Designed miniproteins, single chains, continued (3). Designs and how they scored, part 104

Each design is a single chain, and the fold is of that chain. pLDDT is the mean over its residues in the fold that is shown.

## One batch from the design tools (miniprotein)

Design m11590
Fold by ESMFold2-Fast:
Structure m11590 (fold): chain A 81 residues (1-81)
Amino acid sequence: MSVEEGQELLEKLVPELVELAKKAGGNPIKSASLALDLAKSKGLPEPVQQALAVMGYYLGKGASPEEAVKRGKEKLRALYS
């Protein structure tokens, strides 16, 4: 999977991650864990799994979906650099 494809996938999965963050009840670690479990269940590559976990963490902290995507993209780019 390319960085480009990974970034598009992070954006596409935002609604599912928002619902998981709600289930986590404002717990960032639990939200990140649920996001990671979702990524593994979909068979996503490890860099994308880690990026989605970062997004889940920030959503669990009450960050906006836009901020969560930004943080996930930053993590994904760092893993591919």
Scores: mean pLDDT 85

Design m11591
Fold by ESMFold2-Fast:
Structure m11591 (fold): chain A 83 residues (1-83)
Amino acid sequence: MEELERRAEERGLAEARQLIEHIAKDVALSPEQLEALARRVVEIVRREDLRNVERARRGEPVDHGAAGRAARALVEEEAARLR
């Protein structure tokens, strides 16, 4: 159980860093800025995951794309602000 939680958190952070590095290649982010943005991405993904859990509990269709769209939008907005 602990291994699954650790893997999920590690994958979320790795995916966030990969997305930021890909979208914000033209922006010189400090290590602190990169980690702060990665944590914000993970938080937004968790919020969308919790919404989907509630939908599934009620027998409603889940929006599998919501977390990915929210994460990308956040990274693109922050990259634009730092340019």
Scores: mean pLDDT 77

Design m11592
Fold by ESMFold2-Fast:
Structure m11592 (fold): chain A 92 residues (1-92)
Amino acid sequence: MINREPSEEVKKLAEEAIEHARKASKLLDQGNYKEAAEHYVKADELAEKAIKLAREQNDVNGETLAAIALIHVAVLRATGPEEFLKEYEKLK
């Protein structure tokens, strides 16, 4: 059978990115924009590393998982309040 499982390294990076994105979302709900921005930056960096690694390995399933992590990050960027975006801009 075709190996359908993402590489362990890609899976770990993507799962860590999703967890940081979820933490950022929770912190936004609490009005903690500075910590939310720090977790957002970490999620973005991890998701970008996951997609790059998956592409280098021709890991189609890993690329799909990394793309899901990037969508979580993109939603936070698109829906985040101005205070969150201001804190994010200070970090990157």
Scores: mean pLDDT 81

Design m11593
Fold by ESMFold2-Fast:
Structure m11593 (fold): chain A 92 residues (1-92)
Amino acid sequence: SAAEEFLAKVPEEKLEELARQIADELASRARVSREELGRALEEELERLGERIREEGAKLPASQQASVDFALAAWERLRPLIEEYLRREYVER
């Protein structure tokens, strides 16, 4: 898709920076034990993806290209966020 082609041109370093910022924010908001942290963060990431889909579905057809872009961006960022959270907050 055009969104995927555009995202492929974004430097990986910039996506990693964004993933770290999102991960740090999610971890700072967590109020659970270390043993529950991994599960709580995974559930939060799933909720964020679902929220993009639900809110996007409510937007007019004229804005669906922006929704498609947001979903493509989230699918690319989610694995980077998950890896950073695992390494820095769950396993460390």
Scores: mean pLDDT 74

Design m11594
Fold by ESMFold2-Fast:
Structure m11594 (fold): chain A 72 residues (1-72)
Amino acid sequence: MDAYVNDVRSTLLSIPGVDQDTADRIVDARVRYIQALQNGDQQQAQQSRQTIDDIMSGMPQDARDRWSRGQG
């Protein structure tokens, strides 16, 4: 989990226009989503996904494109 969290955070912070607060919020929501799926908590999973979608929809187009392409 920690290696995955650090990789996702580093990728987000490498995208121009993504600040640390935005990256931390996406990482937190993503971790909650994965944990909810592992625990069988479908309601928590849906809430976490909605949070990610809301944050992503507020990002500039170039930032969203770089995220979707992956920067490992």
Scores: mean pLDDT 73

Design m11595
Fold by ESMFold2-Fast:
Structure m11595 (fold): chain A 83 residues (1-83)
Amino acid sequence: MAEEELEEAIAKAREEAERAREYLTQLGDTERAEAIYRALQNEIEKARKLGEKDPEAGLELAKSILRTAQGLRESAEAALEAA
């Protein structure tokens, strides 16, 4: 069901956002890490609300946010590994 997939995508996006925040903080930019985390949390809530009216549109937005959070986490992780 699209609602179940939406909740899964939101949960993964939150996990990736938290990891990205932790890695960015370790890189020494706590203010930027918190700003990015807050922005991602706001977008996740928009996807959840959109999914209440249109589960397919909400799911697509959630998947897009998940990809963004994953990219940020992967980039920050790679930067830490290269340090």
Scores: mean pLDDT 83

Design m11596
Fold by ESMFold2-Fast:
Structure m11596 (fold): chain A 98 residues (1-98)
Amino acid sequence: MKLTLEIKIEGVEGLSHEQVGEIVKEAVELLGGKVVKIEVKGDPEKGELEIIVTVENVPESMTPEQVAELIKEEIKRLLEEKYGIKPKKIEVKVIKEE
Protein backbone atom coordinates (compact mmCIF):
# COMPACT_ATOMS: atom_id res chain seq x y z
CA MET A 1 0.00 0.00 0.00
CA LYS A 2 1.15 3.58 -0.77
CA LEU A 3 -0.04 6.52 1.36
CA THR A 4 0.51 10.28 1.44
CA LEU A 5 0.24 11.73 4.95
CA GLU A 6 0.01 15.30 6.23
CA ILE A 7 1.66 15.67 9.65
CA LYS A 8 1.30 18.82 11.76
CA ILE A 9 3.44 19.25 14.87
CA GLU A 10 3.36 22.07 17.46
CA GLY A 11 5.70 22.55 20.43
CA VAL A 12 9.00 21.36 18.87
CA GLU A 13 10.92 24.63 19.20
CA GLY A 14 14.61 24.32 18.31
CA LEU A 15 14.29 21.37 15.89
CA SER A 16 15.38 22.00 12.28
CA HIS A 17 13.42 20.85 9.23
CA GLU A 18 16.15 18.20 8.70
CA GLN A 19 15.85 16.85 12.27
CA VAL A 20 12.04 16.61 12.07
CA GLY A 21 12.28 14.98 8.63
CA GLU A 22 14.71 12.39 10.05
CA ILE A 23 12.31 11.60 12.93
CA VAL A 24 9.39 11.12 10.51
CA LYS A 25 11.53 8.89 8.26
CA GLU A 26 12.67 6.80 11.26
CA ALA A 27 9.06 6.43 12.51
CA VAL A 28 7.96 5.16 9.07
CA GLU A 29 10.93 2.77 8.76
CA LEU A 30 10.37 1.33 12.27
CA LEU A 31 6.84 0.37 11.13
CA GLY A 32 8.30 -1.42 8.06
CA GLY A 33 7.45 1.37 5.62
CA LYS A 34 9.64 3.23 3.12
CA VAL A 35 9.67 7.00 2.64
CA VAL A 36 9.68 7.84 -1.10
CA LYS A 37 9.02 11.59 -0.75
CA ILE A 38 9.13 14.03 2.15
CA GLU A 39 8.62 17.80 2.42
CA VAL A 40 9.02 19.76 5.67
CA LYS A 41 7.56 23.28 6.01
CA GLY A 42 6.91 25.75 8.80
CA ASP A 43 8.74 27.93 11.30
CA PRO A 44 11.33 26.08 13.45
CA GLU A 45 11.67 29.12 15.75
CA LYS A 46 7.94 28.86 16.59
CA GLY A 47 8.12 25.05 16.80
CA GLU A 48 5.22 24.72 14.31
CA LEU A 49 6.00 22.34 11.46
CA GLU A 50 4.05 20.68 8.66
CA ILE A 51 5.33 17.54 6.93
CA ILE A 52 3.96 15.90 3.78
CA VAL A 53 5.31 12.37 3.42
CA THR A 54 4.65 9.61 0.87
CA VAL A 55 5.21 6.12 2.23
CA GLU A 56 5.35 2.69 0.51
CA ASN A 57 5.46 -0.93 1.76
CA VAL A 58 2.72 -0.29 4.32
CA PRO A 59 1.22 -3.65 5.48
CA GLU A 60 -2.13 -4.38 3.75
CA SER A 61 -3.36 -5.81 7.10
CA MET A 62 -3.61 -2.22 8.45
CA THR A 63 -6.05 0.50 7.43
CA PRO A 64 -4.62 3.90 6.35
CA GLU A 65 -6.07 5.38 9.58
CA GLN A 66 -4.30 2.72 11.71
CA VAL A 67 -1.00 3.49 9.92
CA ALA A 68 -1.47 7.24 10.57
CA GLU A 69 -2.12 6.60 14.29
CA LEU A 70 0.93 4.31 14.63
CA ILE A 71 3.17 6.87 12.87
CA LYS A 72 1.80 9.59 15.20
CA GLU A 73 2.59 7.49 18.31
CA GLU A 74 6.07 6.59 17.03
CA ILE A 75 6.91 10.25 16.25
CA LYS A 76 5.82 11.22 19.80
CA ARG A 77 8.02 8.45 21.26
CA LEU A 78 11.08 9.40 19.15
CA LEU A 79 10.74 13.12 19.99
CA GLU A 80 10.72 12.31 23.72
CA GLU A 81 13.50 9.67 23.59
CA LYS A 82 15.94 11.53 21.28
CA TYR A 83 15.30 15.20 22.14
CA GLY A 84 13.35 15.14 25.42
CA ILE A 85 10.51 17.03 23.71
CA LYS A 86 6.79 16.45 24.28
CA PRO A 87 4.89 18.13 21.41
CA LYS A 88 1.85 20.25 22.37
CA LYS A 89 0.00 18.87 19.35
CA ILE A 90 0.59 16.26 16.69
CA GLU A 91 -1.93 15.47 13.94
CA VAL A 92 -1.54 12.93 11.14
CA LYS A 93 -4.01 12.85 8.23
CA VAL A 94 -4.21 10.53 5.25
CA ILE A 95 -4.49 12.77 2.17
CA LYS A 96 -3.96 10.11 -0.55
CA GLU A 97 -4.20 6.32 -0.78
CA GLU A 98 -2.92 4.19 -3.72
Scores: mean pLDDT 82

Design m11597
Fold by ESMFold2-Fast:
Structure m11597 (fold): chain A 94 residues (1-94)
Amino acid sequence: MATTPEQIKGKEIYDKYLKDLFGENGDGTGPGNVPDLRLLAYNGIIFTPENIRKMLKEGIPGTSLPSLEGKLSDEEIDAIVAYFEELQKTPPPP
């Protein structure tokens, strides 16, 4: 869960723009064909901070994730990445 000011900001931006795509906890339960962001890899792509940032800036072709470049600042995208890193550390219990 969001614990630093940057992670809290990232959660707020996520809830506004991405929650409907990825689900409440980034678990891929949203209406789009999108990966579970709590995983460390998807189809051979490792979810490093750099790869998540790239996916947010460019979007993912064939999914409901649009390019956020120009809609969000680099600082806002970095805040979302920090929030996703937190989600990967502490997935909800089964």
Scores: mean pLDDT 64

Design m11598
Fold by ESMFold2-Fast:
Structure m11598 (fold): chain A 61 residues (1-61)
Amino acid sequence: EDEEKIRKAKEAVAKHFGVPEEKVKVVHLTADKAYVTVEIDGEVKHYIVDLKTGEVKPAVG
């Protein structure tokens, strides 16, 4: 797995939510996107990080 992409995704989500990077888990990685889970207040939420722009979006609509 690409460590730089994983680090970038974790940093983006951690900064976006103000949580430690340890709360962020990369579950699937592509060339352009990282699919992540973040634990907030005991709930696991699913997000997508655009690795080109750094944009963080919910994985569920």
Scores: mean pLDDT 78

Design m11599
Fold by ESMFold2-Fast:
Structure m11599 (fold): chain A 61 residues (1-61)
Amino acid sequence: GMSDEERLQALYEGSRQVTRQLIDMGVSADRLLASYEFLRRHTSFGSQYDIAVDAIREVQA
């Protein structure tokens, strides 16, 4: 299987691509950011959502 480092890198790349597609489809970045921050605070898989939040910020730059 993939190492944790490889999995996190793949998740980051995938999250960035999906985030870009969602914004292009008209989903607001502010709504995505708020939703992922909510999930990060209330779920046991916060690291996955932290990566998604970083991807949103990168796409907005």
Scores: mean pLDDT 68

Design m11600
Fold by ESMFold2-Fast:
Structure m11600 (fold): chain A 67 residues (1-67)
Amino acid sequence: MDDPQRVAYDQALQNAIDNINTGKMTTDQAIQQLLDGADRLDTFTPYSQRIGDYLRLVADQLRRMQT
């Protein structure tokens, strides 16, 4: 089941949106934080790398929403 990857994606997206909406960070800062998080996950396991790929998709989604 892909539920853990979907949960990681949904939680990362929601956390980024909340941080942007509350003024804690800009969209660009949220994107960078997600990319940094994905890079950290690449150091653990192949499974964690797949979750990192989902964080990169969240970053892309935020960039598209910025338009």
Scores: mean pLDDT 72

Design m11601
Fold by ESMFold2-Fast:
Structure m11601 (fold): chain A 65 residues (1-65)
Amino acid sequence: MEELLRKLLELIDDIVEGNKSIEELRKQIAEIKAMLDKLPLSEDEKEALRKVLESLEKEIEEREK
């Protein structure tokens, strides 16, 4: 959990700072999703976190337009 939260905060920070390419940000999101799938979380918690990650992916894509 702690590592997942740290990675999520790093991703948000990287998006805000604009210090990484879209491809690098997508890679970070994929890593976080892989970590999420291995955690013993409820279905509701996993779905909520996946929706957050999906929103971040959308945000990254929108910034290029």
Scores: mean pLDDT 76

Design m11602
Fold by ESMFold2-Fast:
Structure m11602 (fold): chain A 82 residues (1-82)
Amino acid sequence: GTEEQVKGLAEKIAKELAEQGYSPEEIAKKVAEEVEKILSKRSDLENVKVEASVEGNTLTVKVTFTDKETGETKSVVTKVEL
């Protein structure tokens, strides 16, 4: 589902950027931008908002979206160790 997609994307992107030498702050920004870009392409979701923050070595990604069919607003939070 959406939670599994967000976690998988965040982990993959964060790992690739860390291996390229990006700072935790830059990783958070780029993860938020890419996750929002990918989820905003889904026809079943609207009002996609992604927030990412780093505390120590932990990246926290919060995604808020509205299901177009139900009108229900949902939030997904995932954590990635950098």
Scores: mean pLDDT 82

Design m11603
Fold by ESMFold2-Fast:
Structure m11603 (fold): chain A 73 residues (1-73)
Amino acid sequence: MEEKVEEIAEHLVEKEGLSEEEARRLAELLARLQRNKDNEKVREALEKAEEELLKLSPEEAAEKIEEIVDEAE
């Protein structure tokens, strides 16, 4: 899991030009989403927020997803 987070972070730095800190935060969030992929409450909450998330900046979207995951656990 941690190894995959590092790989995703490196990819985001190279492809999207994100800072290493921003890439790590996003990679950690993606790993949390992977852990909760079978959590129906998390999935339903994310599906409801999908349209809103697409309109947000990457930073705002990451914060919103983190709130959803924390609240649905």
Scores: mean pLDDT 66

Design m11604
Fold by ESMFold2-Fast:
Structure m11604 (fold): chain A 68 residues (1-68)
Amino acid sequence: MPSFEEVVARMSALLEEAEKRGVRLSSEEFQAMVDAIENYRAGKISLEEFAERMEEVMARIRERLAAA
């Protein structure tokens, strides 16, 4: 399992790449990311659930990057 820090680093790197290519997060994607982070920090979800939620958001961003 990746650590919390590894998942956040992967998301951060993907967001940096997206910004450089002019691809932006939707408000829904941003909110989903924030909710996942806050729920994990609050102990409401496991690291596994956090990683799954973040990977779902990253998958949507990667699809748009591939189309750009």
Scores: mean pLDDT 81

Design m11605
Fold by ESMFold2-Fast:
Structure m11605 (fold): chain A 65 residues (1-65)
Amino acid sequence: MSEETKERARELRAKAIEAAAAGDSFGAGAYITALASLLAASRSAGDEESARFADEQLAEAAAAE
């Protein structure tokens, strides 16, 4: 379901930003990788809405480091 995927994407983005703010670059990288995997899975499933949303969350997380 796209809503559950969006919630997961928001959670991963928030955790990536929080880890980066705490100086945990390894943790931030792990969450960014998980978010990228969610994006790839959404694209493979044909869920374009969830894929687009995950891509936006990934871009925001990566920008924050």
Scores: mean pLDDT 77

Design m11606
Fold by ESMFold2-Fast:
Structure m11606 (fold): chain A 62 residues (1-62)
Amino acid sequence: SKKEEILKRLEELRKKSKNPVIQDLIDYAIEELKKSDLTDEQAEARFKAVEGAIKTIEEKLK
């Protein structure tokens, strides 16, 4: 399912990050997706929000 694909993509993002704040953000997103009855569109929107947050955090660390 699309939800499973998004969960896999979040786990790949977690493996790439060494920042504990980013890892915590991803873990919260994974738990939210597992517990909620999100539609495929809502799950995609959550993934994009996490990507945006990661980018913002990385830019602010420079």
Scores: mean pLDDT 78

Design m11607
Fold by ESMFold2-Fast:
Formats: sequence, C-alpha cells, structure tokens
Structure m11607 (fold): chain A 116 residues (1-116)
Amino acid sequence: MMEEIREKAKKRLEEKLDELGVPEEAKEYALKAFEAAVEGKGEEAKEYLEKAAEIAREQVEAMREAVIKILKEVYGEEAAKEVEEYLAQEPDPVEVVRKILTFLINYSYEEAVKEA
C-alpha cells in the first residue's frame, strides 16, 4: 500500500514536471528530493531541491504560468492569486523555482494519498 502511494505520487510529479517544461537534469533532482522527503530525510531533500531549482532557473517564467494554472484548478482562483502574489514578491528566480517544486512535490503526494 505505501509503495503504491509512493509510485503514484512519483508518476504524478514526473507528469507535472514534464508539463511545466522542467529540464531532465532538474527533473532528476526534483524526483530525488521527493524520495528523500518521503523517507523523512528533510536535509537531503532540501539539497536536491536547491540543485533542481538552480538548473531550472531559466524556465522560471514558464513554470510560474503553469503552476498558477494548476493551483487554480486544484485550490480555486483566490488561492492561485495568493500564491501568484507571493511568487511575484520573490526577486530570486532560483527561490521561485524552489517554491514551485516544493508545491508540486507536496501536491503530488497529497493527491496520491487521496486516491488510495
């Protein structure tokens, strides 16, 4: 059961990363961050997430647009607007990407748990 939830969450995350146009190398680090987070290795998860964000920083604008569409569909327009304003206040593109990737990891896991 737990292994099935992890596999579903990982597949969903991979699909969302592809949808956002995340480069393959950054996608690999984001998936490693997900696996580390699920195993309770928060420090390792953070390090992988920072590496993924550094690699994907050039795609920050496309990732902003895509994540806001996902947020609107999942949480509604008001929640999407709150996150849009939050991301707009962050001048560092690496931090913006890191926040987007963190959201996608948490979202992918939560949705997999709901389908269990």
Scores: mean pLDDT 81

Design m11608
Fold by ESMFold2-Fast:
Formats: C-alpha cells, structure tokens, sequence
Structure m11608 (fold): chain A 75 residues (1-75)
C-alpha cells in the first residue's frame, strides 16, 4: 500500500538521521562538548520514530546499542 511505502521511506530517513546524530554525539564527547547530551536525546527520538515507522528490529537494536555506548562515555 502507499501508506506502507511511505512508512518504509520515513523509517530509512529516521535511521540515517539517528546514525548521523550518534556520530556527532561521539565527536562531541571526544571534544568535551556539552551538546553531546542534546545530540544523544535527538538520536533517541529518531530511533523511536524509526521503530514506529517500521524500521527493521535489528537496525533499531543496533542504534540503541550505539546510543548506550555513547551514554556510557558521557559518565
């Protein structure tokens, strides 16, 4: 259906956005940039949106794992 095709494209965009935000967050952590918290929060929002849009469970779990890794580095 058209709705399913739209969700698939949206899920892909949201997965890509989450990956980009996670990478920026890692760079921010390396620099001691306090914006790392905001970047990780934005990534978590994109992961939730991607999951709702029907992104593959494997990709969602990978992104969640990467977010947890960056969060641990912020401790």
Amino acid sequence: SVAAAHSEAEAEEEVEAARELIEKAREAVERGDPRAVSLITAAEIMIIAASIAGAPEEEVEELRREVREVAREME
Scores: mean pLDDT 81

Design m11609
Fold by ESMFold2-Fast:
Structure m11609 (fold): chain A 80 residues (1-80)
Amino acid sequence: MMPSVRRLLEENRRRLAALRERAAGQELTPEQRAALAAIEEDLREAERLYEEGTLHHQVAAALRAIGVEVDLDLLEAQLA
């Protein structure tokens, strides 16, 4: 069962918030800081696309949300 686009966006937002809290106690590399900023920007764009409400915008939002999930998985692994 595939999560709804809304659920993916909400989960990614929760994960990003948790990761930012973990990162606040750590010294990040410039590359890790850039990755965090890029994830935040991509998530904001995915959320904006979802709010447009058309089918093609929701598909675009879903694809971006999947990309954010992958980027979060990679950065979380680096900060473990």
Scores: mean pLDDT 81

Design m11610
Fold by ESMFold2-Fast:
Structure m11610 (fold): chain A 93 residues (1-93)
Amino acid sequence: MQSLQQAQALVDQAEEALKNGDNETAKKLVQQALQLVQQWLQQNPVPSLQQLQQAEAIVQRALDIAQKLGDSDLVTQAQGLMGEITRARALHL
């Protein structure tokens, strides 16, 4: 089920895995969360401002975890998604 709530839950789990030193699990959960947000954006060409704010918060947290993991590929993916969300949000100006 593709939803922002599921992506949020994955990021929450990734933060807990990171706190416990389980970097492999944290990386997998962040990657899954970013994929869910990307799929949500592709399926929702005109998302609401509230949904975009939720997606932005999820991706920002995922970016923070990716930076703490030192995973340059995940950092690049999260930054790319943040750019897409920022562009979508600009359409509400």
Scores: mean pLDDT 84

Design m11611
Fold by ESMFold2-Fast:
Structure m11611 (fold): chain A 100 residues (1-100)
Amino acid sequence: SLLDEILEKIKELYPDLTDEAVEMIRRILEGASAEELLEKYPPEVVVDLLRFTIEALEKIGAPKELLARVYRNLAEVYQILGKDEEAEEARKKAQELSGE
């Protein structure tokens, strides 16, 4: 699938990724919600992996719709953590990428 191709490209670009990090990235790409990610992983780890996933997707030239979705997840995580400024910044990025 497209997501499997994206994940393999990320693994090629970042060969030192742990199996746990790869699994978290897979869940993010498959559309896991902010709430679902925060139930499985510590907040700081979720934020770091979402930021990492965004950077990796940008480097491989992934579809803008997928990048926008990950930015929305990052915004929702920041909002849950009470980081309103960071949440607004991520929301603006998602809106710019979705063309809406």
Scores: mean pLDDT 85

Design m11612
Fold by ESMFold2-Fast:
Structure m11612 (fold): chain A 61 residues (1-61)
Amino acid sequence: MSDEEKLELAREIVERVREKLLAAGVPERAATQMAVREATEELVKMGVPREEAERLAREAA
């Protein structure tokens, strides 16, 4: 997976998780923070180093 593909994947996860949390009544700030964390964990599971995954998830938010 390319660096651009990793960033797009992070963006999709962040947007999906954030939308679900907002629909459930979670405040926007908390929803964004949780979405970034979920994107980081998914990228790490896919073999992305944690430091890079955290950077990509933050950039996607």
Scores: mean pLDDT 82

Design m11613
Fold by ESMFold2-Fast:
Structure m11613 (fold): chain A 94 residues (1-94)
Amino acid sequence: SMKEEYKKKLEEFVEKLKEEVRKKIPEGSTDERHALAMLDHWLKEGIEELEKTPEEELEKLFERQKEQMRRFVELHLQHAEDPTAQIVTEPVPL
């Protein structure tokens, strides 16, 4: 079904973003942990939203979801782009 196709596309998109985070943000940092956790959260919510969305609206929803997640990752990557600073980041509150 189209819903299953878009769920797979969303899963693939999130995995690509997670790999981008892992490659460009310091391993084990608060920023990496926060970004990965947020992407996992949005994947879960995005799948639930796709299941509730009529097939005619799936493409528009998926495009919106990709734009929001990409924007989030780009903001985090921009903040991580200091190649010489030991950034002591505060723990992300749960």
Scores: mean pLDDT 75

Design m11614
Fold by ESMFold2-Fast:
Structure m11614 (fold): chain A 74 residues (1-74)
Amino acid sequence: GENFRAAAEKAAQKMTAAIAEGVEKLRAAGDKVITGEVKGEGNKAVGTLTGEKMVVKVTADAETGEVTVEVTPA
């Protein structure tokens, strides 16, 4: 229904913002963005930013509208 579309659009917007913040955090830490990838997985979108010092993983759930950011040392 329309409610699902609205939730998915909001999740996509939050995802885009979280990826942009992830890139900024890598640069602020003096790291280099080596690779970036975004994949759709059913109701979820997963973005991965890989640097020399850390990996930033962003997961957005279109059903709940939840966005999770995980930072792991490389």
Scores: mean pLDDT 71

Design m11615
Fold by ESMFold2-Fast:
Structure m11615 (fold): chain A 87 residues (1-87)
Amino acid sequence: SEEERERRQRLARELLTKGFDEVYKNASEEDRELIKELLIEWAKDLYRRFLAEGKMTKEEAKNYIKQLLKRLGVSDEDIEEILKEIE
């Protein structure tokens, strides 16, 4: 929907301007779900790219993405949810 697109654009801007940790940590449940959706799409694209390049196994690609999400400050709970969605 238009409202969802506008919300995604606003949230993406806030993540870039205020920093991921601040926005994610203080996110409402609705915004947290939207952030997870954005991270899932990003992770799926990265996972497919790694596998297409033939340089990583599925397990190595998932572990690499897990480490990136940890460095970004994503919670362990959200990381596990994201990793389940990327295959």
Scores: mean pLDDT 83

Design m11616
Fold by ESMFold2-Fast:
Structure m11616 (fold): chain A 120 residues (1-120)
Amino acid sequence: SKEDIDKIEELLKKIREIFSRVQNLFDNGELTLEMLEQAYEEIKKLLDEIRKILSKVADQETIDRFNQLIEELKKALEELLEAFRNGDVEKMREYLSKIAEILFKLEEIVTELRKKYDAE
């Protein structure tokens, strides 16, 4: 339904906003482990909500591709947390960049889903 696509877009926008805050805190040297752990838990909850809605609105191939990107995102977030715990600033930059790329790919899939839905 239109409401389901609207909800996925809203949830992805929230994930992007959380990630942008994390990136800004990192760039300013203000990011703490507690802030990163809180952001991770919030992003995970939003991703799980997207997964539930996605099963109602997308074909199986799109669902599988989106779910693969969600798993890649969760792994990149775990690796970011581990890099932070180890004080590995270069790995933190690498995983922040990977997270941004995965989010862009998820946003592209949702944009294409919206265009298909609006064309029907």
Scores: mean pLDDT 87

Design m11617
Fold by ESMFold2-Fast:
Order: sequence, then structure tokens, then C-alpha cells
Structure m11617 (fold): chain A 103 residues (1-103)
Amino acid sequence: SNEEKAKELLKKAKEKLKEAKKYLEKGDIDKTVDLAYEASKLAFKAFLLTKDKKLQEEAIKLIEESIEILEEAVKKEPDNLEAQIKLGMAQLMLGVAKLLYKK
């Protein structure tokens, strides 16, 4: 079912965020950016698949956490264009998710 798929995607997004935080602490910005951006994509896909508002709220929160990690990565390497692009893309996904979510 779409709900089961959404739950599995959210679980994978959480795992990618934990890895991103570890690489950020080690100063590996490229891996941090890739993992945080992957987490945002997984969470956004889960958001689009689910009818459950609680899972949608969890997905939005995970995209927001991904953005926080990407912002920290950009702050550490301001000249990293890939990090800036991935941050912008994650912010667009968050905007779309919030627009579709009934507040």
C-alpha cells in the first residue's frame, strides 16, 4: 500500500539524516550534502504517497531537518555550488509540501 511505502521511505530518510549528521561532525561536507539531500527527496516522496496527515507532518519535519543540515554545510563551505543548489531544491520541496498540506 502507499501508506506502507510512505512509512518505509520516512524510515530511510531518518537513517540518511543520522548519517548526514555524522559526516557533518567529521567535516565531510560532500557526503553530508548528498545524504541530507537524499533524505529530503525520500521524505518528499513519502509526503506525496500518503493520505495520512500524521505521516505528512512527519515528512515535512524531516525535510525541514534536511534543510537545517544543508544550511550548516553551505555555511561551512560557502563556495560549494552543489550544496547551494541542493539546499535550494530542498527548500522548493518544503514549499510544495506546505502548500499541499492543509494547515
Scores: mean pLDDT 91

Design m11618
Fold by ESMFold2-Fast:
Structure m11618 (fold): chain A 75 residues (1-75)
Amino acid sequence: MQEQIDRDVELALLIIKAVIALKSGDLETALRYVEQALRLDPDNPAVRGLAEDIAKAAEKAGRTDVSERARELLQ
């Protein structure tokens, strides 16, 4: 139980950090937190949704490097 609780807390913190970074326009930092969150829970729909939002934001910003990496995470 303890390991699962610790992972759930870490996942929640990574999601919060990713959302804050995305809203502040720090797409590289947002993507890094999403990558870490997907390593903990690769099928998490909230994390996968954040990766898609980052990809769309990166495309609008002309950041093809970030958008391609974000889309690769969804495969």
Scores: mean pLDDT 82

Design m11619
Fold by ESMFold2-Fast:
Structure m11619 (fold): chain A 83 residues (1-83)
Amino acid sequence: SLYRELAEEARRQAEEAEKRADESKYARILAVGLRAAALALESGDEALLRRVEEAAARAAELAKAGKFDEALEVLERALEEAE
């Protein structure tokens, strides 16, 4: 299914981003967000995917405001829910 193909691609993107997570706060935010999205897609739980998308949108707003540590916390919570 398309969802399965998207999940496999998201997992690959998360693995690649995780290799660079220590390069910047932005890189770490990206790595955590991509892993949460990959797990949500793999779960097939649309409600979980929607919560991860909402967390990603909130994290993006926080990052635009320079609040990178708060953005990371939001996405780490989303990752915990997806695990």
Scores: mean pLDDT 82

Design m11620
Fold by ESMFold2-Fast:
Structure m11620 (fold): chain A 87 residues (1-87)
Amino acid sequence: MSKLEQFLKAFEPIGKKLQEELNKEKPDFEKIYQLFLEMAEIMEKFGLTELAKELRERIDEYYEKKDLKGMVGALVEAIKEAYKILS
């Protein structure tokens, strides 16, 4: 099993929980923030330490501003970079 396949399998349960929360009429911003931190932790476990650090810094900034779109954008960019590194 490739590192990318292992990463995607580890990421899938958290990604599903995040999608379920985002699909609620009133998403819980604190739960979303915690799920984003869990995603960064998965990246770190796969050796993406710098990427995980950058993601945490961005989500902390957007969480302070209550900018959900900013948090999602930061995650999408981090996932794209993880794909390049792990492919």
Scores: mean pLDDT 82

Design m11621
Fold by ESMFold2-Fast:
Structure m11621 (fold): chain A 88 residues (1-88)
Amino acid sequence: DKVDELIRKAKETAELAKKDNPEKGEEYVKRLEDAIRAMEEARGDPGKLAGAAGRLVSILTEYYKELSEEAQKKAEEAQALAAEVILA
């Protein structure tokens, strides 16, 4: 399930961000967790799911340059999966 894979990758990105920069990462993690929750709630509604995935991409893009290289790779994987979810 692409949605499960996306949620997992987003959670991995959040954990790396929190580990690498606890102070700045806390705000990013909260926003990312809210977007993940919106995706979990939107399961079975393609329109709502696309909107939630789009919000996730926006958050990942906003904080991308402040992430470590490892967290950036996970963010890129999450963005690619989000694009698949939006197009599905």
Scores: mean pLDDT 77

Design m11622
Fold by ESMFold2-Fast:
Structure m11622 (fold): chain A 98 residues (1-98)
Amino acid sequence: SQIEVAKEVLRERFKLDKVSERSLDILAKALLRFFLGDRAETLSLETIRLVLTAALDEYSPEELKRLLLLHFDRDPSVFEGISREELEAAFEEVFAAL
C-alpha cells in the first residue's frame, strides 16, 4: 500500500528503528498528503517511493516538521484525520530515536 511504502522510506532515510508504528503511520499519511495529495491514489508504488525519497533527501527531520506544521496551520484540511498534536508527537518520537 502507499502507506507501507511511505513508512519504509521513513525507516530507511531517518534510521527509525525505535519509532512506534502509530507515529510512523501518522507521518506516512502526512507525507503522502503533503507531497502527493490526490496523486497518491493514481501513482505507482515505485513512483511514490521515488518522490518521497527525493523529498526526504531535501529536508532534514527538523525542516520537515516546520514545513508540515506550517502547512497544517494554513490548510488543516490537507491532513484530514490527523490532529496537529498527533503530528507534533510523532516528530518528537522521531527526534528521540535519532
Scores: mean pLDDT 82

Design m11623
Fold by ESMFold2-Fast:
Structure m11623 (fold): chain A 86 residues (1-86)
Amino acid sequence: GFDKELALKAIALVLQAIGLEFEAELAEKQGDYEAALNLLKAAISLLKEAVKLYEKIGDKKLAELLEERIKELEKRIAELEEKLKK
C-alpha cells in the first residue's frame, strides 16, 4: 500500500545500523573502544529514525522490537564508556 516506500526506507536504515554494529564489533576487537562507541551511537540514531517510520505506518510490533534493540545498544555504550574511563 501507500506505506511501502516508508517500510523500505525503514528496512534500509535497519540494514545500515546492522553494518555499523558489525564495524563497531571489529573496532572493539582491535581495542579501539572510542571508534566502537561512535559507531554504536550512529547505529542507535539510524534505529531511532526507523522506529519513527514504523510508527508512522502503524507497525507497533516492529517499532517496539527496535526500541528494545536500542536499549541493548545503549547498555553496550555504557559498558564501553566505563572501559574508556580507565
Scores: mean pLDDT 88

Design m11624
Fold by ESMFold2-Fast:
Structure m11624 (fold): chain A 61 residues (1-61)
Amino acid sequence: TEAELEALKEELYALVREKLSPERAASVFDFVEQFVADARARGRLDLAITVLRQIEAEIRA
């Protein structure tokens, strides 16, 4: 799950850099890093993975 989360983050960040402006990309990176750190601290990697997949789907749409 940790490896899945890191792979998903890498894919999401590549997509964000491709699809969004640098300013918007920076905002998404900041949100994701803070959210993932908080989820890890609370033992909720499942939630982090779910939310990152949701963000990826929204950017692809």
Scores: mean pLDDT 81

